Designed miniproteins, single chains, continued (4). Designs and how they scored, part 33

Each design is a single chain, and the fold is of that chain. pLDDT is the mean over its residues in the fold that is shown.

## One batch from the design tools (miniprotein)

Design m13111
Fold by ESMFold2-Fast:
Structure m13111 (fold): chain A 80 residues (1-80)
Amino acid sequence: TGVAPETLRANLEGLVAALEELLARVEEMSVEELVGAGILAVAARLELEWAVAAGAVSPEEAARAQAVIDALLEALREKM
């Protein structure tokens, strides 16, 4: 179907990097930035599910991505 495994892997890597940057500054975020971070975290979770289903990432890579997503979602829950 319409997305190559290489593209899914690259998209996931980019999203995880963005989430790591957001997680580092979550304490300083406005409400609008917190909402945006939450939307991006959900998008990253969907990209992770697709990348795993496509075999685009290793179990170790998937676990690292999931840990970053979970950490950000938990930080956002504490702030909201």
Scores: mean pLDDT 83

Design m13112
Fold by ESMFold2-Fast:
Structure m13112 (fold): chain A 61 residues (1-61)
Amino acid sequence: ELEAKAKRYEELGEVFASIPGYEDLAGSHYMLGGRYYDNMGDTDRSNTLYNRANEMLEKAE
């Protein structure tokens, strides 16, 4: 269940990241996906999504 939520937030983040002007929304979804992966003990995937979230937030500014 946590894996399904993490995957869905990751996938929604990818979709929003592909749309100009949706960088904030992409970052938010990547951040939530990362938190779910972290809760599952998947630190590598969590860190990857946190990095993607930060990248999206930098583009939004």
Scores: mean pLDDT 82

Design m13113
Fold by ESMFold2-Fast:
Structure m13113 (fold): chain A 73 residues (1-73)
Amino acid sequence: AAAESVIREAEEAREEAERLAREGRVDDAVKLLQNTADGVRTFASMLSDPAEAEKLLATADELEAEARRIREE
């Protein structure tokens, strides 16, 4: 499903952002998560299935929350 593949991409972006943050590249980590969240929200707006769109919006919210956590650490 389209949402499932995008959710997997978002999970990979979270892992990459955690690695970047551990390397001291906090700004790069935050940008990656924010850009990924923006992309996920855009894809959600294009979906005809409301359940798939809801999953993507929840995923985008999780990415934004992770960006805030990394920025505050």
Scores: mean pLDDT 82

Design m13114
Fold by ESMFold2-Fast:
Structure m13114 (fold): chain A 91 residues (1-91)
Amino acid sequence: MKIIRVAIVAKTDKSGQEAADAAVEGLKKRGIEVLEARATEPVYDPALGKKVVTVEIVARAESPQDAVNAAVEGLKKAGMEVLAASAEVIE
């Protein structure tokens, strides 16, 4: 297992807490241990005509790809559009 930092940018009209909770739910359904989760409050982007939120998660997973895929699935299931996702191994 590796310690992985995941960062996701999503379009949403929901709260930052709802975005973080959705991503965490995705990770838990894949059996991934979540160590930390946080999200910014959504900020309206005039160029996109929607609010965007950044979700950051620290998780214990086999690979960065496993963590990203699980978190993204959680957000999509909650009805959020994912604009960008990245992950890095921090341990």
Scores: mean pLDDT 83

Design m13115
Fold by ESMFold2-Fast:
Structure m13115 (fold): chain A 80 residues (1-80)
Amino acid sequence: SLEREVARELAIASILMAAAYFAKKYNPEEMEQVIKELEEQIKRLKDLAERLKGVNPELASFLEKVIEEMKKLIDELKKS
């Protein structure tokens, strides 16, 4: 189902965000790669949010909020 696809992509987003926090403090050489993976995951979540807007607008809105938090994290990482 589309909702199951969302759950999978959100799990990946959570892992990538955790990896970003770890890389910022302990493994700065991985930072560029982590940012790239976060940017690719944002694209996937944006596609899912668009597909969900007519089917489950509440879940689409939740994904938009997750995307905004990921963008803020990328901005903070790029300042490093």
Scores: mean pLDDT 86

Design m13116
Fold by ESMFold2-Fast:
Structure m13116 (fold): chain A 75 residues (1-75)
Amino acid sequence: MSPRQRELLREAHELATEGAILRAKKEGREDLIPELIERNEELLEEELELMEREPVPEAELEAAVAYYRAQIAAM
């Protein structure tokens, strides 16, 4: 996995986590936020290991980042 792929994967994961937190707040489920953060950190570690074995192209990761940014902007 390239350094750029690692950066993009982390950015996509951070944006996905932010979106999930915003959704929980809007739905009055702030009680779930601590568990959501913990689960999402575990998922990031798993995704990093998968990317070392089976890396996806940078373009796919850039698309994921753009997707999550759009989701947050629409919230």
Scores: mean pLDDT 81

Design m13117
Fold by ESMFold2-Fast:
Structure m13117 (fold): chain A 70 residues (1-70)
Amino acid sequence: MTVVKVTFVEDPDTGVLTAKTEDRDLLTRFPSLEEVVRVVEQARAHGVRLASPEVEVDEKEGKLYVELWE
């Protein structure tokens, strides 16, 4: 299992959360990562915090795993 570090950065002007990674091709290979960013942004608006900025990527299943706090 390969863990890819994805850092979520908040835009100070809009409050929108953006996913950043050192692997620029990751977003092209995993378009569902944009959905993760939207889900995290919505959860944050409801007072949920990220437990970890790291996202685990399973390339075989095409799935992403994110830890969230309440």
Scores: mean pLDDT 56

Design m13118
Fold by ESMFold2-Fast:
Structure m13118 (fold): chain A 100 residues (1-100)
Amino acid sequence: SRLEELVERAREAIRAGDYARATELLEEMARLFPGEGTLAATKVLIEGLAEKIIEEEGLSQEEIESHTPLEIVREKAERIGAESVLEGLELLEERERELK
């Protein structure tokens, strides 16, 4: 689908460090697919943040393979006391349930 194509291109842009292109693709997803596209864009952002947390903290391959990107972000947020981020992640999971 067009949404899946945009998701993959946004992931590629983030991995390449092209944050301007990534942002444009995330906006396109949210614009073209209200609700579903916003959820997909948010998941791509969480994946990118998880990759940076993995890099910063030197997480082992075993830890990476045993956790989802959302779980990695949640664990980091809990450790630093980022209560608003934890609330946002809960709302994201709730929204995913509503769209399925």
Scores: mean pLDDT 80

Design m13119
Fold by ESMFold2-Fast:
Structure m13119 (fold): chain A 69 residues (1-69)
Amino acid sequence: MKVYKENGKYYITAEEAKELGMEVGKDYLFKDGKFVKETTGAPGPGETVVHVEEDKAYIYGDVFEELEK
């Protein structure tokens, strides 16, 4: 899934997040751009957290051009 940037924030589309089974209100951990697990923690080095909202899924931590699940 492609990572987008708007107003200094990174996100993936809500449609792609839903298609990949990511639920609104949940956080998901990626490492080196690849899916690991659902999380409640902050990202570390090489880690990305995706916070899913109804309009967008916002990205925190290390940003990659694409994420894989």
Scores: mean pLDDT 80

Design m13120
Fold by ESMFold2-Fast:
Structure m13120 (fold): chain A 72 residues (1-72)
Amino acid sequence: MEEVRRAIEEMQRLVEEAKRAGLAPDEFRALFLDHAANSDNEPLRVLVDAWTHRTVTPAHREYIAAVRELAK
């Protein structure tokens, strides 16, 4: 539960930092992938992977939906 909450918070931080740096969409994608690859947070890796590839299994969709619910 805490890891899921931290993943959402970290994802939001990356978005805000990218906006602050004035990065283009392609650069946002590269940074998110790099950050997720170096993270021990599984929820974060799942979110970034699904977002960048836009292809997920039903199981991944259910997990992402649960993470999104927690973010509300």
Scores: mean pLDDT 61

Design m13121
Fold by ESMFold2-Fast:
Structure m13121 (fold): chain A 89 residues (1-89)
Amino acid sequence: SAAREAELAEMEERARRRAEEVNRRLAELERRGDLDALLDLEAEAAEEMLRLLREKAALFGSAEERARFEALAPPIEAEFRAWLEERRR
């Protein structure tokens, strides 16, 4: 429906603005050479993106799209967490 399309567009616009904010902060941290803060922000942004994709799939996705997301999201989340843990050592 048009209303559902508008809700999805609003979610995508919020995600776009957040991505722009994150990219600006990542660039600032890179210029400062603050690698720990940069890696932490990248991990936080990745978790936020996966959470948003899960929410979008639940609210707007088909059963098939939700099933595909649930198959892919856990291994990706685990890989990001393992990568972050390794870098903190």
Scores: mean pLDDT 75

Design m13122
Fold by ESMFold2-Fast:
Structure m13122 (fold): chain A 97 residues (1-97)
Amino acid sequence: ETREEVWRRAEAVLHYLGGKAALGAGDYETAVKHYQRAIELAPDDPLTPEAYINLGEAYAKLGKKDEAIQWYEKAIELGSGEVRKKAEETLKKVKES
């Protein structure tokens, strides 16, 4: 890996953590911005499928149900194991509400 790739991944992780903090604080617009930036910087990162789930949750909290569903579907497509299972369970719950 190049130094630039390591730096982009580190910045992506910081944005992922910032998104989680914002989501926990109820700042859903800030959470969306952080998760989108994390995905842009490191689309192939192991945290990216979980970032899609968290981005979907932020959109759902903003009342943007259709956008939330799209992000959960991306998490199912790109995720595996427990992340995929969590995305599938969350998507089912959102569609049933």
Scores: mean pLDDT 82

Design m13123
Fold by ESMFold2-Fast:
Structure m13123 (fold): chain A 111 residues (1-111)
Amino acid sequence: MKKEVEELILEAEIQIGMAKIELGVQKLTGEPIPSAGEQLLKAAELLIKALEILEKNGIDKELTERILKLSKEVIELSKELLKIDPKNEKAKKALELAEEAEKKAEELLKE
Protein backbone atom coordinates (compact mmCIF):
# COMPACT_ATOMS: atom_id res chain seq x y z
CA MET A 1 0.00 0.00 0.00
CA LYS A 2 2.37 2.80 1.15
CA LYS A 3 5.02 1.93 -1.49
CA GLU A 4 2.32 1.80 -4.22
CA VAL A 5 0.99 5.24 -3.18
CA GLU A 6 4.55 6.68 -3.02
CA GLU A 7 5.23 5.29 -6.54
CA LEU A 8 2.02 6.92 -7.89
CA ILE A 9 2.98 10.25 -6.25
CA LEU A 10 6.51 10.08 -7.75
CA GLU A 11 5.07 9.37 -11.21
CA ALA A 12 2.68 12.34 -10.78
CA GLU A 13 5.63 14.59 -9.76
CA ILE A 14 7.49 13.53 -12.95
CA GLN A 15 4.43 14.32 -15.12
CA ILE A 16 4.03 17.74 -13.41
CA GLY A 17 7.74 18.48 -13.97
CA MET A 18 7.44 17.62 -17.68
CA ALA A 19 4.30 19.79 -17.98
CA LYS A 20 6.17 22.76 -16.37
CA ILE A 21 8.94 22.43 -19.01
CA GLU A 22 6.42 22.21 -21.91
CA LEU A 23 4.40 25.16 -20.53
CA GLY A 24 7.64 27.19 -20.33
CA VAL A 25 8.30 26.45 -24.02
CA GLN A 26 4.69 27.46 -24.92
CA LYS A 27 5.16 30.80 -23.10
CA LEU A 28 8.38 31.47 -25.06
CA THR A 29 7.01 30.46 -28.51
CA GLY A 30 3.34 31.45 -28.12
CA GLU A 31 2.45 28.09 -29.73
CA PRO A 32 0.40 25.39 -27.90
CA ILE A 33 2.17 22.11 -27.04
CA PRO A 34 -0.57 19.43 -26.63
CA SER A 35 1.65 17.13 -24.53
CA ALA A 36 1.49 19.56 -21.56
CA GLY A 37 -2.27 18.91 -21.20
CA GLU A 38 -1.70 15.14 -21.49
CA GLN A 39 0.97 15.26 -18.74
CA LEU A 40 -1.28 17.27 -16.39
CA LEU A 41 -4.21 14.89 -17.02
CA LYS A 42 -1.96 11.86 -16.29
CA ALA A 43 -0.77 13.54 -13.06
CA ALA A 44 -4.37 14.24 -11.92
CA GLU A 45 -5.42 10.62 -12.66
CA LEU A 46 -2.44 9.28 -10.66
CA LEU A 47 -3.29 11.53 -7.69
CA ILE A 48 -6.96 10.38 -7.71
CA LYS A 49 -5.80 6.73 -7.77
CA ALA A 50 -3.40 7.36 -4.85
CA LEU A 51 -6.24 8.94 -2.80
CA GLU A 52 -8.55 5.97 -3.51
CA ILE A 53 -5.88 3.57 -2.19
CA LEU A 54 -5.35 5.70 0.97
CA GLU A 55 -9.13 5.98 1.61
CA LYS A 56 -9.60 2.19 1.24
CA ASN A 57 -6.50 0.98 3.13
CA GLY A 58 -5.90 3.70 5.76
CA ILE A 59 -5.09 7.40 5.65
CA ASP A 60 -1.45 8.45 5.76
CA LYS A 61 -1.36 12.16 6.68
CA GLU A 62 2.07 12.84 5.11
CA LEU A 63 1.16 11.16 1.79
CA THR A 64 -2.27 12.87 1.73
CA GLU A 65 -0.61 16.28 2.33
CA ARG A 66 1.80 15.57 -0.59
CA ILE A 67 -1.18 14.71 -2.84
CA LEU A 68 -2.97 17.93 -1.76
CA LYS A 69 0.13 20.01 -2.64
CA LEU A 70 0.51 18.30 -6.05
CA SER A 71 -3.24 18.69 -6.78
CA LYS A 72 -2.89 22.46 -6.22
CA GLU A 73 0.12 22.52 -8.60
CA VAL A 74 -1.89 20.69 -11.31
CA ILE A 75 -4.75 23.21 -10.83
CA GLU A 76 -2.40 26.20 -11.27
CA LEU A 77 -0.55 24.70 -14.27
CA SER A 78 -3.85 23.70 -15.96
CA LYS A 79 -5.17 27.27 -15.52
CA GLU A 80 -1.93 28.71 -16.99
CA LEU A 81 -2.09 26.28 -19.93
CA LEU A 82 -5.75 27.19 -20.60
CA LYS A 83 -4.78 30.91 -20.81
CA ILE A 84 -2.47 30.00 -23.75
CA ASP A 85 -4.60 27.16 -25.22
CA PRO A 86 -8.28 27.65 -24.14
CA LYS A 87 -9.44 24.70 -26.32
CA ASN A 88 -7.15 22.13 -24.67
CA GLU A 89 -9.69 19.47 -23.59
CA LYS A 90 -7.05 17.45 -21.69
CA ALA A 91 -6.07 20.51 -19.64
CA LYS A 92 -9.79 21.14 -18.86
CA LYS A 93 -10.17 17.51 -17.70
CA ALA A 94 -6.92 17.77 -15.70
CA LEU A 95 -8.27 20.88 -13.93
CA GLU A 96 -11.58 19.09 -13.13
CA LEU A 97 -9.84 15.98 -11.75
CA ALA A 98 -7.23 17.99 -9.82
CA GLU A 99 -9.99 20.05 -8.13
CA GLU A 100 -11.71 16.75 -7.21
CA ALA A 101 -8.39 15.44 -5.81
CA GLU A 102 -7.86 18.68 -3.79
CA LYS A 103 -11.34 18.42 -2.20
CA LYS A 104 -10.96 14.70 -1.42
CA ALA A 105 -7.48 15.19 0.10
CA GLU A 106 -8.77 18.08 2.28
CA GLU A 107 -11.72 15.90 3.46
CA LEU A 108 -9.39 12.98 4.33
CA LEU A 109 -7.10 15.32 6.31
CA LYS A 110 -10.09 16.43 8.47
CA GLU A 111 -10.61 12.82 9.65
Scores: mean pLDDT 85

Design m13124
Fold by ESMFold2-Fast:
Structure m13124 (fold): chain A 94 residues (1-94)
Amino acid sequence: SSDIQFTQSMIDGLQSRIDGMRDGRQNNDVSTVNRSRDGVIGIIQRGIDRGIIDQSVGQRIINQINQASSMDEVISIGEQVLQIFQQIYQQMSQ
């Protein structure tokens, strides 16, 4: 279904961002952390807009990301979001 394809694209996009953040994880300057937060928030917001992620769950995670002050914190939350999308994908594809 289109929702399966959409969820797969969100998984691929988020995995790519997490891999990039891991490569640069020692860089904790405000600009780099903010850009990484915005990237993950954008993926969550697209999931909410599509109805793949519940709005209350997504907003809670966005609030958590906005409180992240380091690259490691953003990566950790990003990995949590990746697990959520992967679980959704498994339920849709089986």
Scores: mean pLDDT 84

Design m13125
Fold by ESMFold2-Fast:
Structure m13125 (fold): chain A 62 residues (1-62)
Amino acid sequence: MDEELQRELVVRLGERLGLSREEALRLFEKTGSAGDAVRALAERAGVSPEEAERLGVRLLTE
């Protein structure tokens, strides 16, 4: 996926985890990758890093 598509996916995942679009975008820019951003989003939402990775994969495939 290109960076623009990854950015939009991170925002959508963050919103589902209870974060605003702005917060999700900031995490994506801070981490520099969709995978790391998804992990950071879920940690912020109170989910373990392992569950964060699983959530990211599930939400991207559904």
Scores: mean pLDDT 71

Design m13126
Fold by ESMFold2-Fast:
Structure m13126 (fold): chain A 60 residues (1-60)
Amino acid sequence: LTPEEKAFADELVEGAKRILTPDTDVEELARNVARAVLIRFPDADFEKVYEYVLEKLRAA
């Protein structure tokens, strides 16, 4: 991931964490965030963005 892709993903993850509940489907949320990153950065690797976002959302 480029620094710009990571920065944008990090911003979206921080926003998502504010609305995260115990009942949230974290995998679905991560896919939606990854799709948003790909709208801004269409040449990004979806799988790598998804894994990065999922790890960040699951981090304590």
Scores: mean pLDDT 80

Design m13127
Fold by ESMFold2-Fast:
Structure m13127 (fold): chain A 76 residues (1-76)
Amino acid sequence: ATREELIEAIKRELAANRAQVEEARANANPLQAQLIDLVEAGDIEGALKLLLEAQKAGGTAEQLAAAEAKMAELIA
C-alpha cells in the first residue's frame, strides 16, 4: 500500500470509531496522545517519526509496544 492509501484507510477507520478515538485520547499518556493527534490529522509520517525518536531516546520496548498497540487500536 502507498502512504496515501494508508492515510486514507486510517482516516476512514478513525471516522468510523470516533467515540473510541475520543476515549483513547482521554486515557492516553503524552506519547500516545501525540500519536493519536498525528494519526487523526493524517500525518502518518509524523507519527512514525515520533515512534522512531522515542526509540532512539531510549524508550523502553514496553513503552514503544504500548504506543504501537494504541495506534493499531485506532485503525482496528
Scores: mean pLDDT 63

Design m13128
Fold by ESMFold2-Fast:
Structure m13128 (fold): chain A 94 residues (1-94)
Amino acid sequence: MEEELARRAEELIEEAEELAKSEDEEKLEEAVKLAEEALRLIAEIKDVETARELAERLGKVLSEIAIKSKDEEIKERAVKLAEEATEVLVKIAE
C-alpha cells in the first residue's frame, strides 16, 4: 500500500510538472487538480523521506503554476496547496 501511494503520487507530480510548463490556463488548472490529489496521497505516506521528497517537488510545481497563471482562482489554489505542502515538510522535520 505505501509503495503504491508513493508511486501514484510521483506519477501525478510528474504529470503536473509537465502541464505546469504550459502557459495554457486549462493545463495549469489540470496541474492544480493533479497536485491536490498528489498532496492527499502524500499525507497518507508514512515513510518520512519519501513524503518529504514528494512534498518538496509538489511545492516547486505549485509555485510555478502560481507564477504562470493569470487566473486569480488558479493562483490562489496553487498558493494554498503550496502552504499545505510546506506544513507537511514542517511536521516531518520535527
Scores: mean pLDDT 82

Design m13129
Fold by ESMFold2-Fast:
Structure m13129 (fold): chain A 74 residues (1-74)
Amino acid sequence: SLEKELAELALKALEEGKSAEEIENLVLRFLIENQADFSDPKIQATVKKIAEALELLKQGKREEAKKLLEEVLK
């Protein structure tokens, strides 16, 4: 599903050491390229969780950010 691919993309980028800004740009590009329906509750929920993970990453809480993204994939 698109929402799971989005979460996997964010998780992989985080594990590769990318910054919150770099991950945000990758996520935005993915959504545009895949013509994501922003009215889809699953897409909205995943985007919200990614935003929360990126805020944790900005605070240096990489392990907590990773855990939050892994939760989306379960």
Scores: mean pLDDT 83

Design m13130
Fold by ESMFold2-Fast:
Structure m13130 (fold): chain A 60 residues (1-60)
Amino acid sequence: SKVEKIEEEYEKTLPEIREWVDQLAAEKGLSPEQREQLRQDFEDGLRALKEVHIKLVKEG
């Protein structure tokens, strides 16, 4: 289904986002607390975007 494909795409993207956040945090010299907050913010944003995407597919 389209929903399953969306979930698969977001699951595949999650480790790439985590790696990118870790690299950015290291480059900017962020503290462990700042790095964790940044990671949470990006993961929360990705989850919200996934929910919107799934909703649009179900409503169309």
Scores: mean pLDDT 82

Design m13131
Fold by ESMFold2-Fast:
Structure m13131 (fold): chain A 63 residues (1-63)
Amino acid sequence: MEELRKKADEFRKQAEKALEEGNVRAAIDYARQAADLYRKAGMPEEAEKVRRELFEKAREKLN
């Protein structure tokens, strides 16, 4: 479980970096991976938070 959380945190950071770089597609992929790992770690609220926040930011850049 600890390993899953650490991987999720890593993917979350990667998603944020991708958004800063304007790579929306990579950001979405990283956000999905982070959310999935948070769910596997038993943190569904954190998974939903990451998905919502990062997808909203990604959509802002698409428009």
Scores: mean pLDDT 78

Design m13132
Fold by ESMFold2-Fast:
Structure m13132 (fold): chain A 68 residues (1-68)
Amino acid sequence: MTLLERLEESAQRWVDYAAARVGPEFAERFEKEAKELIEKHKDMTREELLQAYRDFFARFQDELDAAL
């Protein structure tokens, strides 16, 4: 399993959790933006992709906490 596949798997689990707690619209937005991030950065180095994902997740975690 690649690092990217592991990040996507972790994102999917978190999306499922968010959908259960705050509704499917929030989860759908997260999934859409996550796919866009991956597509835009598919040619990035592993380190650059990890940093982009950390920033992305931090933003959505803050939004989820505010929605709960």
Scores: mean pLDDT 72

Design m13133
Fold by ESMFold2-Fast:
Structure m13133 (fold): chain A 75 residues (1-75)
Amino acid sequence: MDPNVLEAEVLNALGLMYVGIAKLLPKEEQKPALEKAVELLREALELLEANPKAPEELIRETRENLRRAEELLRE
């Protein structure tokens, strides 16, 4: 596995973990966890999009995860 693809997979997983943490918090306390999730998912997507060998499905999944995290942050 490409080290940058592996790093992106880890960042994607951490981003989803922070979304999960945010959902356990009261609405007024969710913002810091969601901001961290968005940051991690953006970094994962940037690594994947910069790598011509990155699996398209992983790019698509990470992009969808980022979209959802950003939607939650804007609520």
Scores: mean pLDDT 84

Design m13134
Fold by ESMFold2-Fast:
Structure m13134 (fold): chain A 85 residues (1-85)
Amino acid sequence: LTAREKEIVAGLNKVLGTPMTYTSKEEFKEPLKFVVGVELETVANDALEAVVTGKITLDNFEAVVKEAPKKSKEDAVAAFKAAIA
């Protein structure tokens, strides 16, 4: 994992409350879908790309991820798309 991918792991582990180990960014997709509560692989991929490229800060990523389960599926998707725009 790159340094940035390790930051993503730390953010996901903080939200999930369970330690996880990953060897590639592809392995983040399932935990991200679980936390977001949506079955949209493209949204998960775009969110990972945005974090890796620095379009979204780790703090903003954690905030969106924590709020996603409290939103409808449509609102959660819209919030993620807004965060990565």
Scores: mean pLDDT 58

Design m13135
Fold by ESMFold2-Fast:
Structure m13135 (fold): chain A 64 residues (1-64)
Amino acid sequence: SDVVKRVALHELEELREEVKDVSEEIVEIVNQGIEKVRAATTDEEVAKIGRETREKVEELLKSL
């Protein structure tokens, strides 16, 4: 749905702002997540991509 996709994009864009000064690699992961959300055709895919992107970012931040 438009709402689910819009919320997911907003959350990932906010995450990108939070990590932009930390690592180029982490920013790239968020950018890839944003692109995948834009390409997704179902609400389930959007939710999964958003969750996986955030989990990947959190894991990398813990490994720094």
Scores: mean pLDDT 84

Design m13136
Fold by ESMFold2-Fast:
Structure m13136 (fold): chain A 93 residues (1-93)
Amino acid sequence: DPHLIRQRQAEKEFERRVRELKQRLKDLESREKDPLRLQNLGLLRQLLKEAIKNKDEGLVVAIERLLDSLENAKTDSEIQKLNQALISMKNNS
């Protein structure tokens, strides 16, 4: 069944991206000591759970970009701005 094959491929790609994000979050959480950065990681984890529940590929892409932003954030101002954005996204999900 060609439809079943395409569906399985799409599901495997989604699962692969989710697995990569879970591993990235786990690795960052294990090394992080800053409370606000840990809060941002926790909010990303909550958003990822919602993306998995809803099979939301767009939200997975948004989480990947936000995680990249978090990894590159070096100032308290950048970290705080990211925290506010993540809280807003979580409250609207």
Scores: mean pLDDT 83

Design m13137
Fold by ESMFold2-Fast:
Structure m13137 (fold): chain A 95 residues (1-95)
Amino acid sequence: SLVEEARAHAEAALGSARNADEYAVQGKKDMASAYLTAAGIHASVVMDLAHRDPRVRPVALELAEGLDTLAAQSKSPEVAEWLRRMAERVREAAA
């Protein structure tokens, strides 16, 4: 189902976001950037699926909340800013 597909992409986006933060605090900027790119790709799929099927909107809102939580916990200002901006975009797609 589109809901199951969206949940898999939401989980992948959050996993990539966590990896990005870990690499950023280690000063590994290229790895952090690569994982933020991966998180963005997965988040974009969730946003597209939410537009196609209203049943996906709760999954998109859960993803946005997860990204906001990671941003609040992040020790990297750059990663935190990226996560907050992505959370807002995902939340707008769920509206």
Scores: mean pLDDT 91

Design m13138
Fold by ESMFold2-Fast:
Structure m13138 (fold): chain A 81 residues (1-81)
Amino acid sequence: SRLEEARRLAVEVYEEIKKAFPNLSDEEKKIVADAINELIRLVLEGVSPEEARKAFYERMVSEFEKQGKTELAEKLRKLLE
């Protein structure tokens, strides 16, 4: 089921972000939540989990860079290594 797959992937990336970034602000948490919602949408539309995961991280990097949060953007890029 795409819904079950989307839920599993959403939990997985949420736990990864929570472990890597324990001290996110409410503003930064909103960016993560918006990225998770987009990831769920992509999986439900038939995008592969690998592509949806990549889009999730790319979106967060872009949003943090737009807000001048360069340190967070760099740490996110390292999670893709």
Scores: mean pLDDT 83

Design m13139
Fold by ESMFold2-Fast:
Parts: structure tokens; C-alpha cells; sequence
Structure m13139 (fold): chain A 68 residues (1-68)
């Protein structure tokens, strides 16, 4: 569980880094997505680590879609 959360967070951090190095438009889209889902992530983390990992994976996939 903890190792999975750490891996999911690492992948999200890497995706955010790529977005920040991309065009201002893509960075703005990713920032809006992260702000929108920030509260959902906090709530999921309070309920269970498994739900938080699932949400982090979904966020990472959506950030990677913005970079396509």
C-alpha cells in the first residue's frame, strides 16, 4: 500500500514536471486539472490509501493526455 502510493506520487510528480517544461497553454490546462482534483485527492487519502492511489493514477493519465 505505502509503496504503491509512493510510486503513484512519483509518477504524478514526473508528469507535472513534463507539463511545466511544456508550452504555457498545456501548463495552464494541467494546473486547472490539478486544482479541480486537489480536494478529491485529499478526501480520498483520508478514506483509504487505495482510493488515493487510484485517483493519482487517473490524474497522471489525464496529464499525459494533455501532453499528447
Amino acid sequence: MEAELKQALGRLQAAVGRVLASSPEQARQAEALLQEREQDLIDAYKESIGRAVELLRELTERLEEILR
Scores: mean pLDDT 75

Design m13140
Fold by ESMFold2-Fast:
Structure m13140 (fold): chain A 90 residues (1-90)
Amino acid sequence: SAEEERRRRVQRYRDEIVTEINKVIEALKKSLEEAKKEFQRLADVAGRAYREVPEEAPVFSEALTLVAKGILNPEKAEEYGKKAAELARS
């Protein structure tokens, strides 16, 4: 059904965004430059999600904002990353 296709699309983007969030936080433990590259990949996935599942755009946008706060505050990066991933899972 169209509803099952939509649910699978939403779940796919949730899973991919959570994976990319974790990659940003792990990269940040090694270097800020690597974290910025991984954040760009996260932003690219989010951009596709905003087009394909626009109803989820507000929650994904907030999750990306939390990841950006983690990049700006590396000492709290794991906390921001955990909150962002939890939010993206809904």
Scores: mean pLDDT 87

Design m13141
Fold by ESMFold2-Fast:
Structure m13141 (fold): chain A 67 residues (1-67)
Amino acid sequence: SEADQLLADAQAYGQWVADQLKKQTGQEATVTVEQLGPTRVRVTVKTKEKTVTTLAENGQIVGGSIE
């Protein structure tokens, strides 16, 4: 389904971010994906020291934050 593809793509993106953070910091990261709409998703990648949030809609990054 389109929803399954959206979630799979979001998970792959989150895993890429997690892998980059692990290479740079040596810290394990957790990936959380939330579907907010038919084409909108939030990807949260969290380490011990940092939380990276990405908002995407229609395959485009529309916002995010780093804490």
Scores: mean pLDDT 85

Design m13142
Fold by ESMFold2-Fast:
Structure m13142 (fold): chain A 93 residues (1-93)
Amino acid sequence: MDLRSAADWVVSQLSDPEVARVVRELLERSIETSDIRPAVAAGFLLVAEQLGLSPESLRELARRAVEILETVSGTGNVMIELSRAISELLRKE
């Protein structure tokens, strides 16, 4: 499957248009840079929606994901930090 078709599918699964926009931008960044980390962050946003996070919490997670991508190296470390962020946001709801 090409990366743009996969990106369109992921974006179509998101209900909030602001979250969908951020996820699209993350996926486009991964395609343009060949950096998998933004695509992993986009996947975590999709999982967070499926776990029942509110649109407000999903927008907060999107902001944190961008910061994590700028400060954290390695795909595994990005996954750990995003998992922590989801757990914290779920506890606050």
Scores: mean pLDDT 80

Design m13143
Fold by ESMFold2-Fast:
Structure m13143 (fold): chain A 79 residues (1-79)
Amino acid sequence: SLMEKAEELRKKGEEKRKQGDLLEAAYLYDEAGVYAAAAGDEEKMREYVEKSVEAYRELGIEVDLEERLERVREAAKAM
């Protein structure tokens, strides 16, 4: 299911975060958010995108949460 894929991607993101691969973790969390959005789970989408934003912030990359959420919703519509 879409939510199973989202959870798989989130777990991969957590693994990359533990390895110190923050950029890869951020990408995986964003992708998890897209699948959660496509599944209609707004709460999980927000949770995963917030993890991505936090990983970017640790890298010194400033991103706007609401802008990222809108981009994730658009990507989900394109699936």
Scores: mean pLDDT 88

Design m13144
Fold by ESMFold2-Fast:
Structure m13144 (fold): chain A 83 residues (1-83)
Amino acid sequence: SKLEKLLEAEQKVIDAGKELLEAIKKKASKEELEELKKKFEEAAKELLETLRELNVPEEVIEAVKRGIERLREALEKEIEKSL
């Protein structure tokens, strides 16, 4: 279902963000953090593409995109603090 696809895409973003945050806390290698950051970016892209496929209004998609940008910035700050 379209709703199931959306929930799965949202869950992938949450899971990727949590995995990256856990790796940051464990002082993972720079290489591992870059791979997990890429995984988060790919999940975020999939979510935005899923919203477009569902014909969600552009203003709602832009709001979700801003939320992802804020989460990305927060994760990058946590990486900087861990160095």
Scores: mean pLDDT 84

Design m13145
Fold by ESMFold2-Fast:
Structure m13145 (fold): chain A 88 residues (1-88)
Amino acid sequence: SNLEAVQKAMREAIERALKDGSPRVTKTARYTDYDGREQETEVVVEGSYRGLAKARLAIEGKPVSRELNPEEQELVDKVEKEIKEEKK
């Protein structure tokens, strides 16, 4: 499904960003639509744990504002911590 393809591309982008210390990583999510057509969606992840945390929240249906409010800040901080623990 589109969501599964995006999730996979996001994980691959996360791994590359963390491994290479890259400021920005782009991965292509490839999936088949209901008409049997191959589709591609670009997933862009910033090479910071914070950028990765924002990407995860967006996929979970909790997108954050460009300028974070205090509640969004705490959500991003929590997810960023989870990503750092996954890397250990």
Scores: mean pLDDT 68

Design m13146
Fold by ESMFold2-Fast:
Structure m13146 (fold): chain A 68 residues (1-68)
Amino acid sequence: SEEEIEKIREEVFKLVDEFLARYAATTDPAERKRIAIETENKIQELLDKLPPEVAEEVRTEANARIQA
C-alpha cells in the first residue's frame, strides 16, 4: 500500500539522519565503518519489504541525502 511504502521511506530517512549524526560524532575509522555497515544492513532489511522499482527509488533518495 502507499501508506506502507511511505512509512518505510520515513524509517529509511530516519536511519540516514541517525547515521550522519553518529558518523559526525566520531573520528575513529573503525567505528565509522561499523556504523556504516550497521546502517546499510538496517536500510537493506527495510528495502527488501518494497517492490524492486520502489526500493531502487528509495535507495537513490537515501544516497542523495547522504551525499548532501
Scores: mean pLDDT 86

